# Ledger of designs, part 24: designed miniproteins, single chains, continued (4)

Each design is a single chain, and the fold is of that chain. pLDDT is the mean over its residues in the fold that is shown.

## One batch from the design tools (miniprotein)

Design m12808
Fold by ESMFold2-Fast:
Structure m12808 (fold): chain A 93 residues (1-93)
Amino acid sequence: SVFETIDRAIDALQQGNLEEAYRLLTEAYQLAQKLTDLETKYQALLEISQLLSTGSYHARTVLKDDVLSDKLDDLSDQTLNEAKQLLQQISQR
């Protein structure tokens, strides 16, 4: 389940394991692509984007890992842009 993978990513973030969080959020992103319900897909992508952004901030400010921060930011931006496009599609129905 995409939401089970998101929950595991939250646990990894809380433990400070940002590499594992990045891996799990990437998996959650791929699982979200398989969702047929647009509203559920939008919710999943929005949550994934927010967690990636949180992880990026932690990587940059606490771990001083700019490479990991950039990877998290890039996926966060991609995921948020897709969520915004889905919201527009939902609003036109």
Scores: mean pLDDT 88

Design m12809
Fold by ESMFold2-Fast:
Structure m12809 (fold): chain A 68 residues (1-68)
Amino acid sequence: MSPVERALRLLEEIAEIERRRAANGGVFTPEESRRLAALTAEFAALYAGLSPADQARVFAHWTELLQA
């Protein structure tokens, strides 16, 4: 899996957790909070290493996920 492919999958997982959080009135279990923090940290590290074109692709995908 390429870094950009991994970043896209991490965004999908983050979006799913955030969607579940929104459905629950913004409440997370400690386990969900730790998982979100870990996924976000991994995403940030991968994203910083991406080309501007791949960063734009990842950002566009996140925007689509948030509007779904």
Scores: mean pLDDT 78

Design m12810
Fold by ESMFold2-Fast:
Structure m12810 (fold): chain A 82 residues (1-82)
Amino acid sequence: MVSMTPEELEEVMKRALPGFLEGLRTVEARTGEPPRVVVATSHDDKPFQELARQLAETAGATVVEGPSLEEAERKADELLAK
């Protein structure tokens, strides 16, 4: 499992944020409502879990946890498929 520092995550978000926000705006324009953002994380990566929770509070994202990243991604897909 790879953990990411807060600084590394901020850099990734800075680079991806314009495209991500454009995607959110596109979905909102199609549905009339702001889209739900979900962050998937593993139970084994406690430092990243803490960081993901802070991100959820800041960006309004929902955090989905699982015993592995693959399981967390599966749960996120189930949540978004509603």
Scores: mean pLDDT 63

Design m12811
Fold by ESMFold2-Fast:
Structure m12811 (fold): chain A 60 residues (1-60)
Amino acid sequence: DPREEQARRIREWFESLDPDTGVTEEMIDEMQRKYGVPQEVADALKLVLEDMRRERERLK
C-alpha cells in the first residue's frame, strides 16, 4: 500500500532527526511537498520542531 509505505518513510525520517542537528520549517515544507504529507501532519511536525527549539533554550 503506497500510503502505508509513505507513512513509514515519513515516520522513519522524523525519528532519524537529531534535535542537535536542527530541524527547520523548510525541511518540513519540503517533506510535505515531496511526499504529499497532509497539513495536519505538517502542522504537528512544526509543533514538535518548536517544542525541541524551546527545550534547547530552556536547558541554557
Scores: mean pLDDT 67

Design m12812
Fold by ESMFold2-Fast:
Structure m12812 (fold): chain A 73 residues (1-73)
Amino acid sequence: MVAHLEEGLDRFEKDFEELLKNKDKIKKEDIIKGLENGIGQLDELEKVAPPSLLPRIEELKKRLKEEIEELKK
């Protein structure tokens, strides 16, 4: 289970980086929706994650929230 959660977080981080990389090619509304969906996925992971992964999930959620706020400016 732990290995699958770590792999899931690694893929999530890569997907987030790719989304930011294509920020100029994607409609702002679509990026915001993608980031909001990502926060929802992280909330679900947080419910089942071991304590060792919680800081990674919290930091990633913080990054997504900061990007959403930046996009809404």
Scores: mean pLDDT 79

Design m12813
Fold by ESMFold2-Fast:
Structure m12813 (fold): chain A 64 residues (1-64)
Amino acid sequence: SFEDRLDELIEEVNIKDPEKLEIAEDMKKQMVRYAKERKLSPEQQEQMLENFRKTLLHLKEESE
């Protein structure tokens, strides 16, 4: 599912900061809700996954 793929991305990025992990989980829940409510196409879901991965990497490495 889309949620499972988001969970996989969070695990792949391997965020170790509990506060950052909580932010990532909150973002995941928002994205899952948005995708369901807007009935996103598979192509739109892929775009969201790529953006989420980039956001997670930024959150992990560049958050002060």
Scores: mean pLDDT 79

Design m12814
Fold by ESMFold2-Fast:
Structure m12814 (fold): chain A 71 residues (1-71)
Amino acid sequence: SAAELRAAADAYLARLGEYFASVDEELREKVLALIRATADAYLAGDLAAAQAANEAGKPYFEEAMKKLAEQ
């Protein structure tokens, strides 16, 4: 169901928040917000919006991964 898919997306975002817990809060929040926007667009069936949010999120995700590698 749509509710089960949203719950799964929320659980995934919670796990990502834990994974990025050591990253700067502003960068972490930006990464999580863009991943959430991508998930919300997919759940709404808006593939163009999902792609746009995913592309916008890539540089922030890469920076967060780089910050994790520096620790």
Scores: mean pLDDT 82

Design m12815
Fold by ESMFold2-Fast:
Structure m12815 (fold): chain A 79 residues (1-79)
Amino acid sequence: SGAEKGKEGADAGAEAVRLIDAGEAGGERASELAEEGLKKGLEAMKLGDAAGGTGGALSGIGAGIHGVLAGGYSKAAEK
């Protein structure tokens, strides 16, 4: 489940970054996807840590990084 959340977070974060880069983002939508990516990345890290599964934790970290980057860009774009 940690790996599942990590994949979902990574996908959401990557999509948010893609929308920002393409200039297709309405700020609200890009921000929503970035926050979803961050939240799922953090959940994946917690689930991976609790399970003691390195795969889940690594996936969550990757998703969290993507989400944080996307979130930062989204919030900057809104300002």
Scores: mean pLDDT 60

Design m12816
Fold by ESMFold2-Fast:
Structure m12816 (fold): chain A 72 residues (1-72)
Amino acid sequence: LKVPDLSGLSVEEKLKVMQETIDEVKKKFPDNTVAIDTMQSLLELAQKNPSLVDTAARGISSLVQTLNESSS
């Protein structure tokens, strides 16, 4: 699974990339409901609090890295 690169993106584009990443996680790890739910919660937090968008993006990227390690 691809870890998202958010460098140089607007807040709106970062939110789009986070949603795209969650959709890819749902496609590749559909049974990992804990990871999917956590990522969705981070996205919702960023939508509610745009100042936290980079924090949410880092959280999602860390979870993607963990899922990649767990799929080995």
Scores: mean pLDDT 81

Design m12817
Fold by ESMFold2-Fast:
Structure m12817 (fold): chain A 70 residues (1-70)
Amino acid sequence: SEEQRKKVLKLAEEAEKNYVTEEDRAKIEAELEEAKREAVELGYDPEEIERELRERGVPVLLAKIAAEKK
């Protein structure tokens, strides 16, 4: 259960640390999205997953993407 959240967090930390090319960012985003979907299958609220990431200080990548879409 917590393992799924940890997986999402780990991917987000990796993305934030490396700030790799846009290509790699897209791949990491896809993996994060897949991990979130798996967490929902386990009964987690997708909104809670995003809040968890923000609380742990790893929302930089997600915040950047949201700002660009805005």
Scores: mean pLDDT 59

Design m12818
Fold by ESMFold2-Fast:
Structure m12818 (fold): chain A 83 residues (1-83)
Amino acid sequence: SLAAKLEELDKLVREEYEPLIEKAESMDEEEREKAEMEVGKELEKRGLAKIVKTLDYEGKETPILVLDEEEEKLVKKKMEEAK
């Protein structure tokens, strides 16, 4: 069940989130923020992850996709137990 969520998250990141970020880099600041908010809401609605803004080493704000750490640990734990 949680493994299925992780797989869905991986698919979303590769097929939707990464292209969205690449597109957002060429967008107006307001369009970029709107796109980030919409993706974040969709992922939260699905219960998969959340998007937070972080600062890179140059101080530029970049969005990162954060999976719930507890949920990620549960997925790894179940996968190890499955053997």
Scores: mean pLDDT 61

Design m12819
Fold by ESMFold2-Fast:
Structure m12819 (fold): chain A 64 residues (1-64)
Amino acid sequence: MTVTVTVIGDHPVFSSSGEIFEPGSSITLKVKSIEVKPDGTVYIRDADTGETIVGHSADLKVTG
């Protein structure tokens, strides 16, 4: 499934490769998995690259 992840909070989100996504940026990817931890940490795995985007649920909007 293809989704758009938008950084809506004041905190940047990071990929497992160290790429930084600033507040207000949007990334479109094919999702392999989404995991939300009890503390609100979100892990979104890209099906095409195998990279993981890590952020907080308050800082991310996922649409698709």
Scores: mean pLDDT 81

Design m12820
Fold by ESMFold2-Fast:
Structure m12820 (fold): chain A 109 residues (1-109)
Amino acid sequence: MREELIEEARERVEAGMDPREAMLEVYARLLGEPSAQRIVDLQRRKGLDDLELTALLSLALLLNMTLEETLELIEKDPEKLLELVEKFLEENNLSELIPAVRETIKRLQ
């Protein structure tokens, strides 16, 4: 899954870049965001802590959705978002993660 971007981030961290900045750059590219700054602006606008931001980014990547689409589902139809995630986890034999994901979605509301 975009191994070249992960390797680039690793090299930047080894060269002295902050791991959080390197990770946000990878997420920005994976999600089709124009820059990591867009993610930082979103976090500030929505009042998300770093854990909540990481959860949001992970959900968007897992479901192959944009950040805006993921946020819209959390705000308008969190049950639909949960169903999509549960289906993905079941299809990939990761059903044991469903309780943790359910709790994460509740925290993002």
Scores: mean pLDDT 72

Design m12821
Fold by ESMFold2-Fast:
Structure m12821 (fold): chain A 118 residues (1-118)
Amino acid sequence: PLTPEQRFLQALDLIYEGIKNKDPLKVLEGLLLLHDIMEEQPLSPGQKTTVIMLLYFAPTIDFIRNNDFVRAALYLIGKKLEDVDSLYLDIALAYFRKHVSKEITKEELRKKVEELRK
């Protein structure tokens, strides 16, 4: 079995490869894995910084601006960090509050992943 650190890196690799290849299935699988990890235990300070920077730079990525489910999944992750004192996170969350027209649950995201696999 993978360690928590190895699972975190696996989630980031899925997200990165998905963004690079414009693959919404891979991005959503990575974001859902990341959210599962965040539900199981607190992220380290370095891991929190990495996730905050992902959220901060997400609006600059054309693929993410054009995918409602990917934006909603990023917002779901950002909400798990809303207690963190970070200007970059505040800017990211302000963007998602304006550009996520429908809040979606983790369950709805899992259903979308299954739909995309068909």
Scores: mean pLDDT 85

Design m12822
Fold by ESMFold2-Fast:
Structure m12822 (fold): chain A 100 residues (1-100)
Amino acid sequence: VDEDEVNLALAIIAATVGDIKTAVRIAESLPPEVRREAYRKIAGIVREKAENSTDPELKEAYRKLAEVLEQMAEETDPARIQELVDEALKLGDKIDELEK
């Protein structure tokens, strides 16, 4: 098993259980092609969480996070990637607080 495949799986598992900050940190450690795949899959999971949420604030936070993750999958500018990472981590913190 390739270590990148293991890390991809771990990022997806982290996103599935709601640990967005861990998912983003793992994704950022991956090679560009695997990182892109990670963000696409994480964005899909987050979008599903947004659709299944009945809390308006939580639904909007998940929807916004999915948009950021979709942008991260396509972004190649390092400065813009850093801005998107910071935004994703802030949204992850907000979601963690709302889910308590």
Scores: mean pLDDT 83

Design m12823
Fold by ESMFold2-Fast:
Structure m12823 (fold): chain A 85 residues (1-85)
Amino acid sequence: SLETTTLEIAKYLIEFALELLKKKTEEDIRRAKANLEEALKLLEADPDASPEAIAALRKALAAVEAEDYETAIEHLEKAIAVLNK
């Protein structure tokens, strides 16, 4: 279904952003932020998306803006875990 496809794309973007944040370069961090913002838009547009996953992703984006990449990674891992349930 469209819902399932949207959630799988969002999960992929979150997993890719997690890998980019671990590389710790300015370019990779910008790419990670863009992927997370796109994932958030996809999840917020999907009526079947978990509110817990959306909340975790919002916290991860806030941590990226604060340059707290360890906290961002922790929240992204939580978002991925929720999306895999």
Scores: mean pLDDT 85

Design m12824
Fold by ESMFold2-Fast:
Structure m12824 (fold): chain A 66 residues (1-66)
Amino acid sequence: SEEIKELEKKFNQALIEKKFEEAAEILRKIMEMLGASKEDIDRLTTALLEGDAQAFMEAYAELLLE
């Protein structure tokens, strides 16, 4: 999807600029478009905002196994 690709670019740019609140909002939009559950979205965005790389990776891996 063109829209998802544009959001991914914005997400990566926000991460490079360390704009984590903006990155979390963009990630939420991407995940909503991909049909992720609210629980999975909240888990990943919370881990990102808290800067918990381990929690983020664990939540991401769990999402991929479903």
Scores: mean pLDDT 77

Design m12825
Fold by ESMFold2-Fast:
Structure m12825 (fold): chain A 93 residues (1-93)
Amino acid sequence: ELEKKLEEIVKKALEKAEEEVERAVREGRVEDALRAQFQRYAALLSQVLNQDAQAVLDAYEAAARRAKETEPGEGLKKLLLTGIAQNLILEEL
C-alpha cells in the first residue's frame, strides 16, 4: 500500500545514492561531489523556501567539517549518501 510505496522509494533512493557515493570514492571526488550537492541544494532551497542560500551552505560546511573530524574516511561518504538520497526522494514525490 502507500507505506510500501514510500518504503520502495526510500530504498531505491538509498541504493542509487550508494552507487553514486561508490563512484565518487572511486574517482577520488567525494568532497567535490558533496560541495556540488551543497550548491545545488542551497540554490533550490533559496528558491523554494525563500531562505538565505548562505545559511544552507554554512550548515553544509559545518556538517562536512564535523564529518571529517569525527570519521575522516566514512563521515563525508555518509553525509554525501544522505544528501543524494534526500534529493532523490524529493524528486520521486
Scores: mean pLDDT 74

Design m12826
Fold by ESMFold2-Fast:
Structure m12826 (fold): chain A 57 residues (1-57)
Amino acid sequence: SMEELLALEREVLRLYLEGRVSEEEFIAVATKVGKLVKEGRIEEAIELLRRFLARHG
């Protein structure tokens, strides 16, 4: 869902602002997620964010 996507995006941003994610990693994940969302691939964007957070949380 879009609500779940936005919640996961906020969590990634929080980790970045706390210095737990590098600028390069943040830009890379944001770019990939943005492309998937633009293509209507919302569930794939959610899965990508969940995997990213599992590696950093």
Scores: mean pLDDT 87

Design m12827
Fold by ESMFold2-Fast:
Structure m12827 (fold): chain A 93 residues (1-93)
Amino acid sequence: EAKRNLAKKVIHELVEKAGEKGVDYDEAVQEASRRSGATPEEARAVIDEMVATGALKRRKEGDKTLLYPGENFHGVGRGPGSGGGAAAGAAKQ
């Protein structure tokens, strides 16, 4: 869906701007939903997908879940073995 792509871009921008401060998971969901027109469920699915791909990481900070840039967020793929290897046996294509 085009809305999912817009939600992904909004989430990416929010996390990029916040950096080490992190972005509230619920805030990111609501903002992405509002800016892209995606549903909150779609926005949550996008975040989960971005976490699974290493573009984001989520961490519990007290009573909140915060989103931070993942290893692949800024092209900070450091590892020669983990950075760009979409292993056929590890994930479906």
Scores: mean pLDDT 72

Design m12828
Fold by ESMFold2-Fast:
Structure m12828 (fold): chain A 87 residues (1-87)
Amino acid sequence: SVLDEAVREAERRGGEFFGGSLLRGGSSPESAEAASEKGREWSRDLFLGIDSGRLVPQTPLELEFEREIRAAGEEARRLAAELAAAA
């Protein structure tokens, strides 16, 4: 669930980045919504690409995703250790 939360946060950022930018730039709400949906898909694929090591982070956003992936991995490891200790 920690990893699912990180993926959903990445999707939210992608939607906001593309859709929000179009709205601020004066695009129609319909165009912004379509861009937001594609932004969520793009962001998810980017996040998973960085996580799998197929994509090397180069932009500030990609570096942010790398840091979030690392944080999510640490949190998941901590929760797994707690679960193992409880068993």
Scores: mean pLDDT 70

Design m12829
Fold by ESMFold2-Fast:
Structure m12829 (fold): chain A 89 residues (1-89)
Amino acid sequence: MKRQTVAVGGSQSGGGLAAYEEALRLGANVYSIPPGLTPQQVGDEAKKLSGQDESLSVSGRTPEDSERRTRRALEESGEKPVGIDASRA
C-alpha cells in the first residue's frame, strides 16, 4: 500500500498525540507541525509535505474523537494528504 501523508498539529499531548499515534498505527507517513494553526494552514502544510495540490483538514475535541476522526479521514481521503489540528479542541 502507498503511504498517505498526515500532518498533526499539537502532537505532544492529548488529542494531537492520539491522532499522531493512530496515523502511525495505520501506516501513514506522519509529520509533527506547530500547534495552533488554522484548518487551512494545517491543510496547506499537509499539501507541502506530500507535494500534492489537494488535502483534507480535520479537527478533534478529545483524544478519542481525534483518533476516530484520523481513522475516518484516512478511510475517506484515499491517497490525499490529511492535516489534523487537535490543539484548538
Scores: mean pLDDT 74

Design m12830
Fold by ESMFold2-Fast:
Structure m12830 (fold): chain A 82 residues (1-82)
Amino acid sequence: MYELMIYEAPDVEAAIALTEASLERGVLTEEEANALAKEYGAEKIGEIEVENEKAALEGLRRALKLIKEDGSKRGAILVKKE
């Protein structure tokens, strides 16, 4: 299944960079997502199940737009779980 892993970053710029890195890399494993989050100093705060990859990518793009508009410190990474 697909999940959007939600992270709290130290600042808005880190949240944007984290979410953009997820979009660039595509679907990650949970281990890869946690490693990426650590690079940006971000802490996992939640996860949201998504039915398919297309919906997950649309969710990531929407999250990025909201981060930029609202100045949120919360980023997201797209993960595939077995």
Scores: mean pLDDT 83

Design m12831
Fold by ESMFold2-Fast:
Structure m12831 (fold): chain A 109 residues (1-109)
Amino acid sequence: SVEAQVAAELALLASPIPADRGAAAVRLGRLAAEVADQEALFAALAPLTADPDLVVRLGAILGLHRLAQATADPAIRERAQALIEEAIAASRVPNFAELVARALAEEDA
């Protein structure tokens, strides 16, 4: 079921393996329209924007972008968009804004 898949991906966000956390964040974003509790999905993805691993932070941004596109709740959309902007601005990685823009373009294709 979609509910079982969402539960499994949510559990992977707590994985000690960065690749698993990043991939789970991206897949949860793609499932965002089918997630019943989108507030809980936002709460689960939000901390990953500050993850020590760059790939996890990118995955979280992609997940939040998809949630913002899928949600009918303007408050969730606004918070997701604001957090994406804050995460980009807070990054000390050279060209992080360009990496995010490229990743978002690939996800929207």
Scores: mean pLDDT 88

Design m12832
Fold by ESMFold2-Fast:
Structure m12832 (fold): chain A 88 residues (1-88)
Amino acid sequence: ALSPEERARLREILQRILELPAVSKGKDPRKELELQNLLLGAVLYLDPSLAPTAQQAESFEESLKKAEELAKELEDEEALKIIEEIKE
């Protein structure tokens, strides 16, 4: 189980994901939304108290890989930083 400090850290990461701007200069807003949704799924997995189902939690590794690939495609440096913080 995550410590209270680790859960507080995940809530801060969650807030940053929600505030993530479209760095594609509006050229690909659908991919930016997909990236945001993948990162939200990964954060929910790491806090089991917030995860509604085990199946959604089991998608952590897949969501994180897709998020990293999409962030690299979009050159979203902030999303890549969030992914590195989640991996700890």
Scores: mean pLDDT 65

Design m12833
Fold by ESMFold2-Fast:
Structure m12833 (fold): chain A 88 residues (1-88)
Amino acid sequence: MEEELRKRLEEVEKRINDFQKRYDEAKAQGNEELVKLYKEAILYYSGAAAVYRRALRDPSTYERDKAIADELIKKADELEQKANELES
């Protein structure tokens, strides 16, 4: 469990870093719509990261909070899809 939670946390943190880069690029280009989408995606992924960090300290919290983390990731993924459509 702990190794899997650590891996999930690392993946979410990498996604946050990728979104931060895209946010910075969109901001430099003056694309306010993309800036908003990436900012919201970062917030949702940050919420999921908080769930995984808590679960690493107390694994019993994961059973309660897993569905919340999954929902937050889904919302972030939906925002990324919208951003990709605007970039295409």
Scores: mean pLDDT 84

Design m12834
Fold by ESMFold2-Fast:
Structure m12834 (fold): chain A 75 residues (1-75)
Amino acid sequence: SESVEAVVSLPVPLAAGLLVRELLSSNPNKDLILETLRRLAPRLSPAQRARLREAAARSGDPELSKAVLEILDAA
């Protein structure tokens, strides 16, 4: 999607920051998060991975949390 392409075109720290904000939002865009994260996962630093894991754990959506953690574990 256009939104995914926009986020993945950003510097990795900015893209990771946007994913953290989206994960912590009241109505997270699951498709945007999962597709963007799959493309960014190999490029994430340990610190960025840790912040994304924390954000996923604080997400009110158990399915989204599980999917995010699985993507981070696979990379």
Scores: mean pLDDT 84

Design m12835
Fold by ESMFold2-Fast:
Structure m12835 (fold): chain A 85 residues (1-85)
Amino acid sequence: KLEEIVLEALKEVGESFRDPEERQRVVDLAIEVLKEHGIEVTPETRAIVERAVLNYNSLGLPDVEDFDEALERFKELLKKKIEEH
């Protein structure tokens, strides 16, 4: 379920995070959102999030033009997906 939730939010952003530093910020933001919603973050949880972000970037989508805007959209989409479950 968690991998699907993260992947669905990423797909709705529709842009790739090709920069490794930007990818790390996406992972860190996802972990923060999960903690805010009372989801226990274990090493397994972090690995699932990291895998979802890495696999999403393999789809060959265009690189993000405005990272801060895309990051904010991802945050809102992820919050919505978590609240629906």
Scores: mean pLDDT 78

Design m12836
Fold by ESMFold2-Fast:
Structure m12836 (fold): chain A 64 residues (1-64)
Amino acid sequence: MKPVDEQEVKEALALIYLAIGKLDAKRGNYESAIESFKKALEIAKDNPELVEYIKKQIEEVKAS
């Protein structure tokens, strides 16, 4: 059995929180959306591309 890639697991978790944040934002729950995005940022901190994408989502929610 090949070992699970730790980075792939972290990316999957970050994407789950990102999806939760997007769903909360669509429902108008902006505070919960921002909280979920912050959790995604913490998990994805070693992936610069994902970090920048999540930051953009936070700014879009704050601008709403």
Scores: mean pLDDT 79

Design m12837
Fold by ESMFold2-Fast:
Structure m12837 (fold): chain A 96 residues (1-96)
Amino acid sequence: MEEKVEEVADEVAEHAQRLIDAAIKENGRITEEDARVIAGTVVDRLKTLLKIKLKLSDEQANKAAEAAYPGIYQAILDRDVEALREAVRKVLLELL
């Protein structure tokens, strides 16, 4: 279980890094609108990975995503992918 949690956290962090890089190339910075769009996309990917890899229900995946959202959003604003990975990891370890 823990190994799958790390895998999910890593995949979500890699996805976030690509989106952050794209926004920086386009705008030279992360705007609040960029952070909202990226956070929403990252959270949707998190829900999908939780259902596929951890076999969570839609309800469980939604609860995990809601709990992770504030940390994901702040990490994107801070451009700190390691903080995003850790926020996801902590939420998943608390719920599993």
Scores: mean pLDDT 86

Design m12838
Fold by ESMFold2-Fast:
Structure m12838 (fold): chain A 74 residues (1-74)
Amino acid sequence: SPAEQKYRQVLLQLQASVGVIKIASLFMSKEEVLKKLEEVEAWLNKQIATLDPANAAKLQAEAERLRREVLEHI
C-alpha cells in the first residue's frame, strides 16, 4: 500500500541517518552526537505526523532502539 511504501522509505532514511551518526561518533564528542540524534528525532517527528498511528509507533520504537545503540558505545 502507499502507506506501507512511505513507512519503508522513512524507516530506511532513519536507519541510514543514525548509521552515519554511529560511524561519525568515532570522531565526535558526546555532546555533538546527542545534538545530531536530536536533529534526527525532530526530522522523524515531522515524518510521523503524516503516517498512520501503527506505522508511526513502529518508527518511534525503531528510533529509540537505534538511539540506545549509539549511546551505548560513546
Scores: mean pLDDT 87

Design m12839
Fold by ESMFold2-Fast:
Structure m12839 (fold): chain A 101 residues (1-101)
Amino acid sequence: SSIQQEINTLFRILAAQGEVVLQIRRAESLGVSPEVHAEALRAMDEVIRILSEVASPEAVARMQALRDRMAAHPDQLVALLRETQAFLNEVSRQKLAEIKA
């Protein structure tokens, strides 16, 4: 694979990070309503779709587990979105290290 493919993969992961940040800011600004919760789950499903194309099966599985916990625990939404943000930061760090190797 070319360095360009690896860079494109990194950019897709960074786009997924942006979606999670948006949902954190939305929940912090509006509070966690059923509407906010439902939109966060839709954003998580889009993040999982992106990662399924470019990330490891392990990363996809962890993201699915975070999404499922968000669905089950609306009261923990902000905390689980922050865990998702931390995990995506690790995924992007690992991908950047692969490009530099």
Scores: mean pLDDT 85

Design m12840
Fold by ESMFold2-Fast:
Structure m12840 (fold): chain A 83 residues (1-83)
Amino acid sequence: GKYTVTVKLPKSVPFSVVIDLLLEVKKAFPDAVLSLESKGDEYIIKIDLPSKEKAEEAKELIERYLKEHGITDYEIEIKPTVK
């Protein structure tokens, strides 16, 4: 079944870093469906992927990217897609 990776980032993260992250995810996972929402003091990124394996690979890429940019205040979760 499909899996969704949800990433929550504080708005203290530069918007350019958020957009570059989305571009890197799309390059690595061309079939991924990406959404970005601004909600209160957070950016919420949702990434729909065709399998749990691909969701775990995407999470690893995102965590590496955030670490390389010195971002430690974030949340990432992987859940089965409800649809």
Scores: mean pLDDT 85

Design m12841
Fold by ESMFold2-Fast:
Order: structure tokens, then C-alpha cells, then sequence
Structure m12841 (fold): chain A 89 residues (1-89)
């Protein structure tokens, strides 16, 4: 299996404007995943599943505040990039 470093990216302006519960959820995801090394033969389907799980976790925190949270995951060389976006729902 190839080694990948996980990088969590978020819109910093949207994060700064987010409710404390949403900020806490994003920081928790970063603490759990950002900078971690994973050794696996990851498929596009695995990345889609990862993005869906992150989206689900963030939506639980964001929906009560009228926000839509969405995550995407992509493989770029030796990096797995998880991108988090927040928008009004």
C-alpha cells in the first residue's frame, strides 16, 4: 500500500464566522486527521465514503445553526486532501 499524508483544509473566513459548536467539530476533525499518515490502496469510492462521513459529522453540528457543511476528499500525489466548506442552508 502507498503512504498518504492527510491534509484538512477549511475556508478560514467561514470558520471564523461559524458558531462555536461548528468550530469545535472542525477542530476535532483536524485533530483526528490532519497530518496523519495512512497506508492503504485507497479507491475513489473510499474517498467519497470518507467525504460523506466528514460531511455527516459536520452537518450534525451545522444544521441547528442554519448552515450547510460539505466535505470533499481527493488524492493528490502522496496527499489525501479533505476540503471543508460552510454555507448558509
Amino acid sequence: AKEYTVVVEVDEAALAAAPPEVQAAIEQIKASADGKVVSADLTDEDLERLAARVTGLLSAAAAPHGLRAEASAEKIGNTIRISIRLAPA
Scores: mean pLDDT 80

Design m12842
Fold by ESMFold2-Fast:
Structure m12842 (fold): chain A 69 residues (1-69)
Amino acid sequence: PERPSFPGGGPMGPGATVDEVEAELDRIRRRMHEWIRRHEQGRAEERIRQLDEAFQRTKDSVREEDRRR
């Protein structure tokens, strides 16, 4: 049986806590910031802002789902 692999991002399953999800998001975000700064010369600031907004929305969504449960 095959199973998916996500080496660049953690597979956030139903067993993950909100704290664990936020920790994984922060880890990915920091790595992405470093990667963007190195590879997106001239547009790094815009890309970082877009990334920050996306991560903030994801965190808000995770917290809302946790509140609903």
Scores: mean pLDDT 69

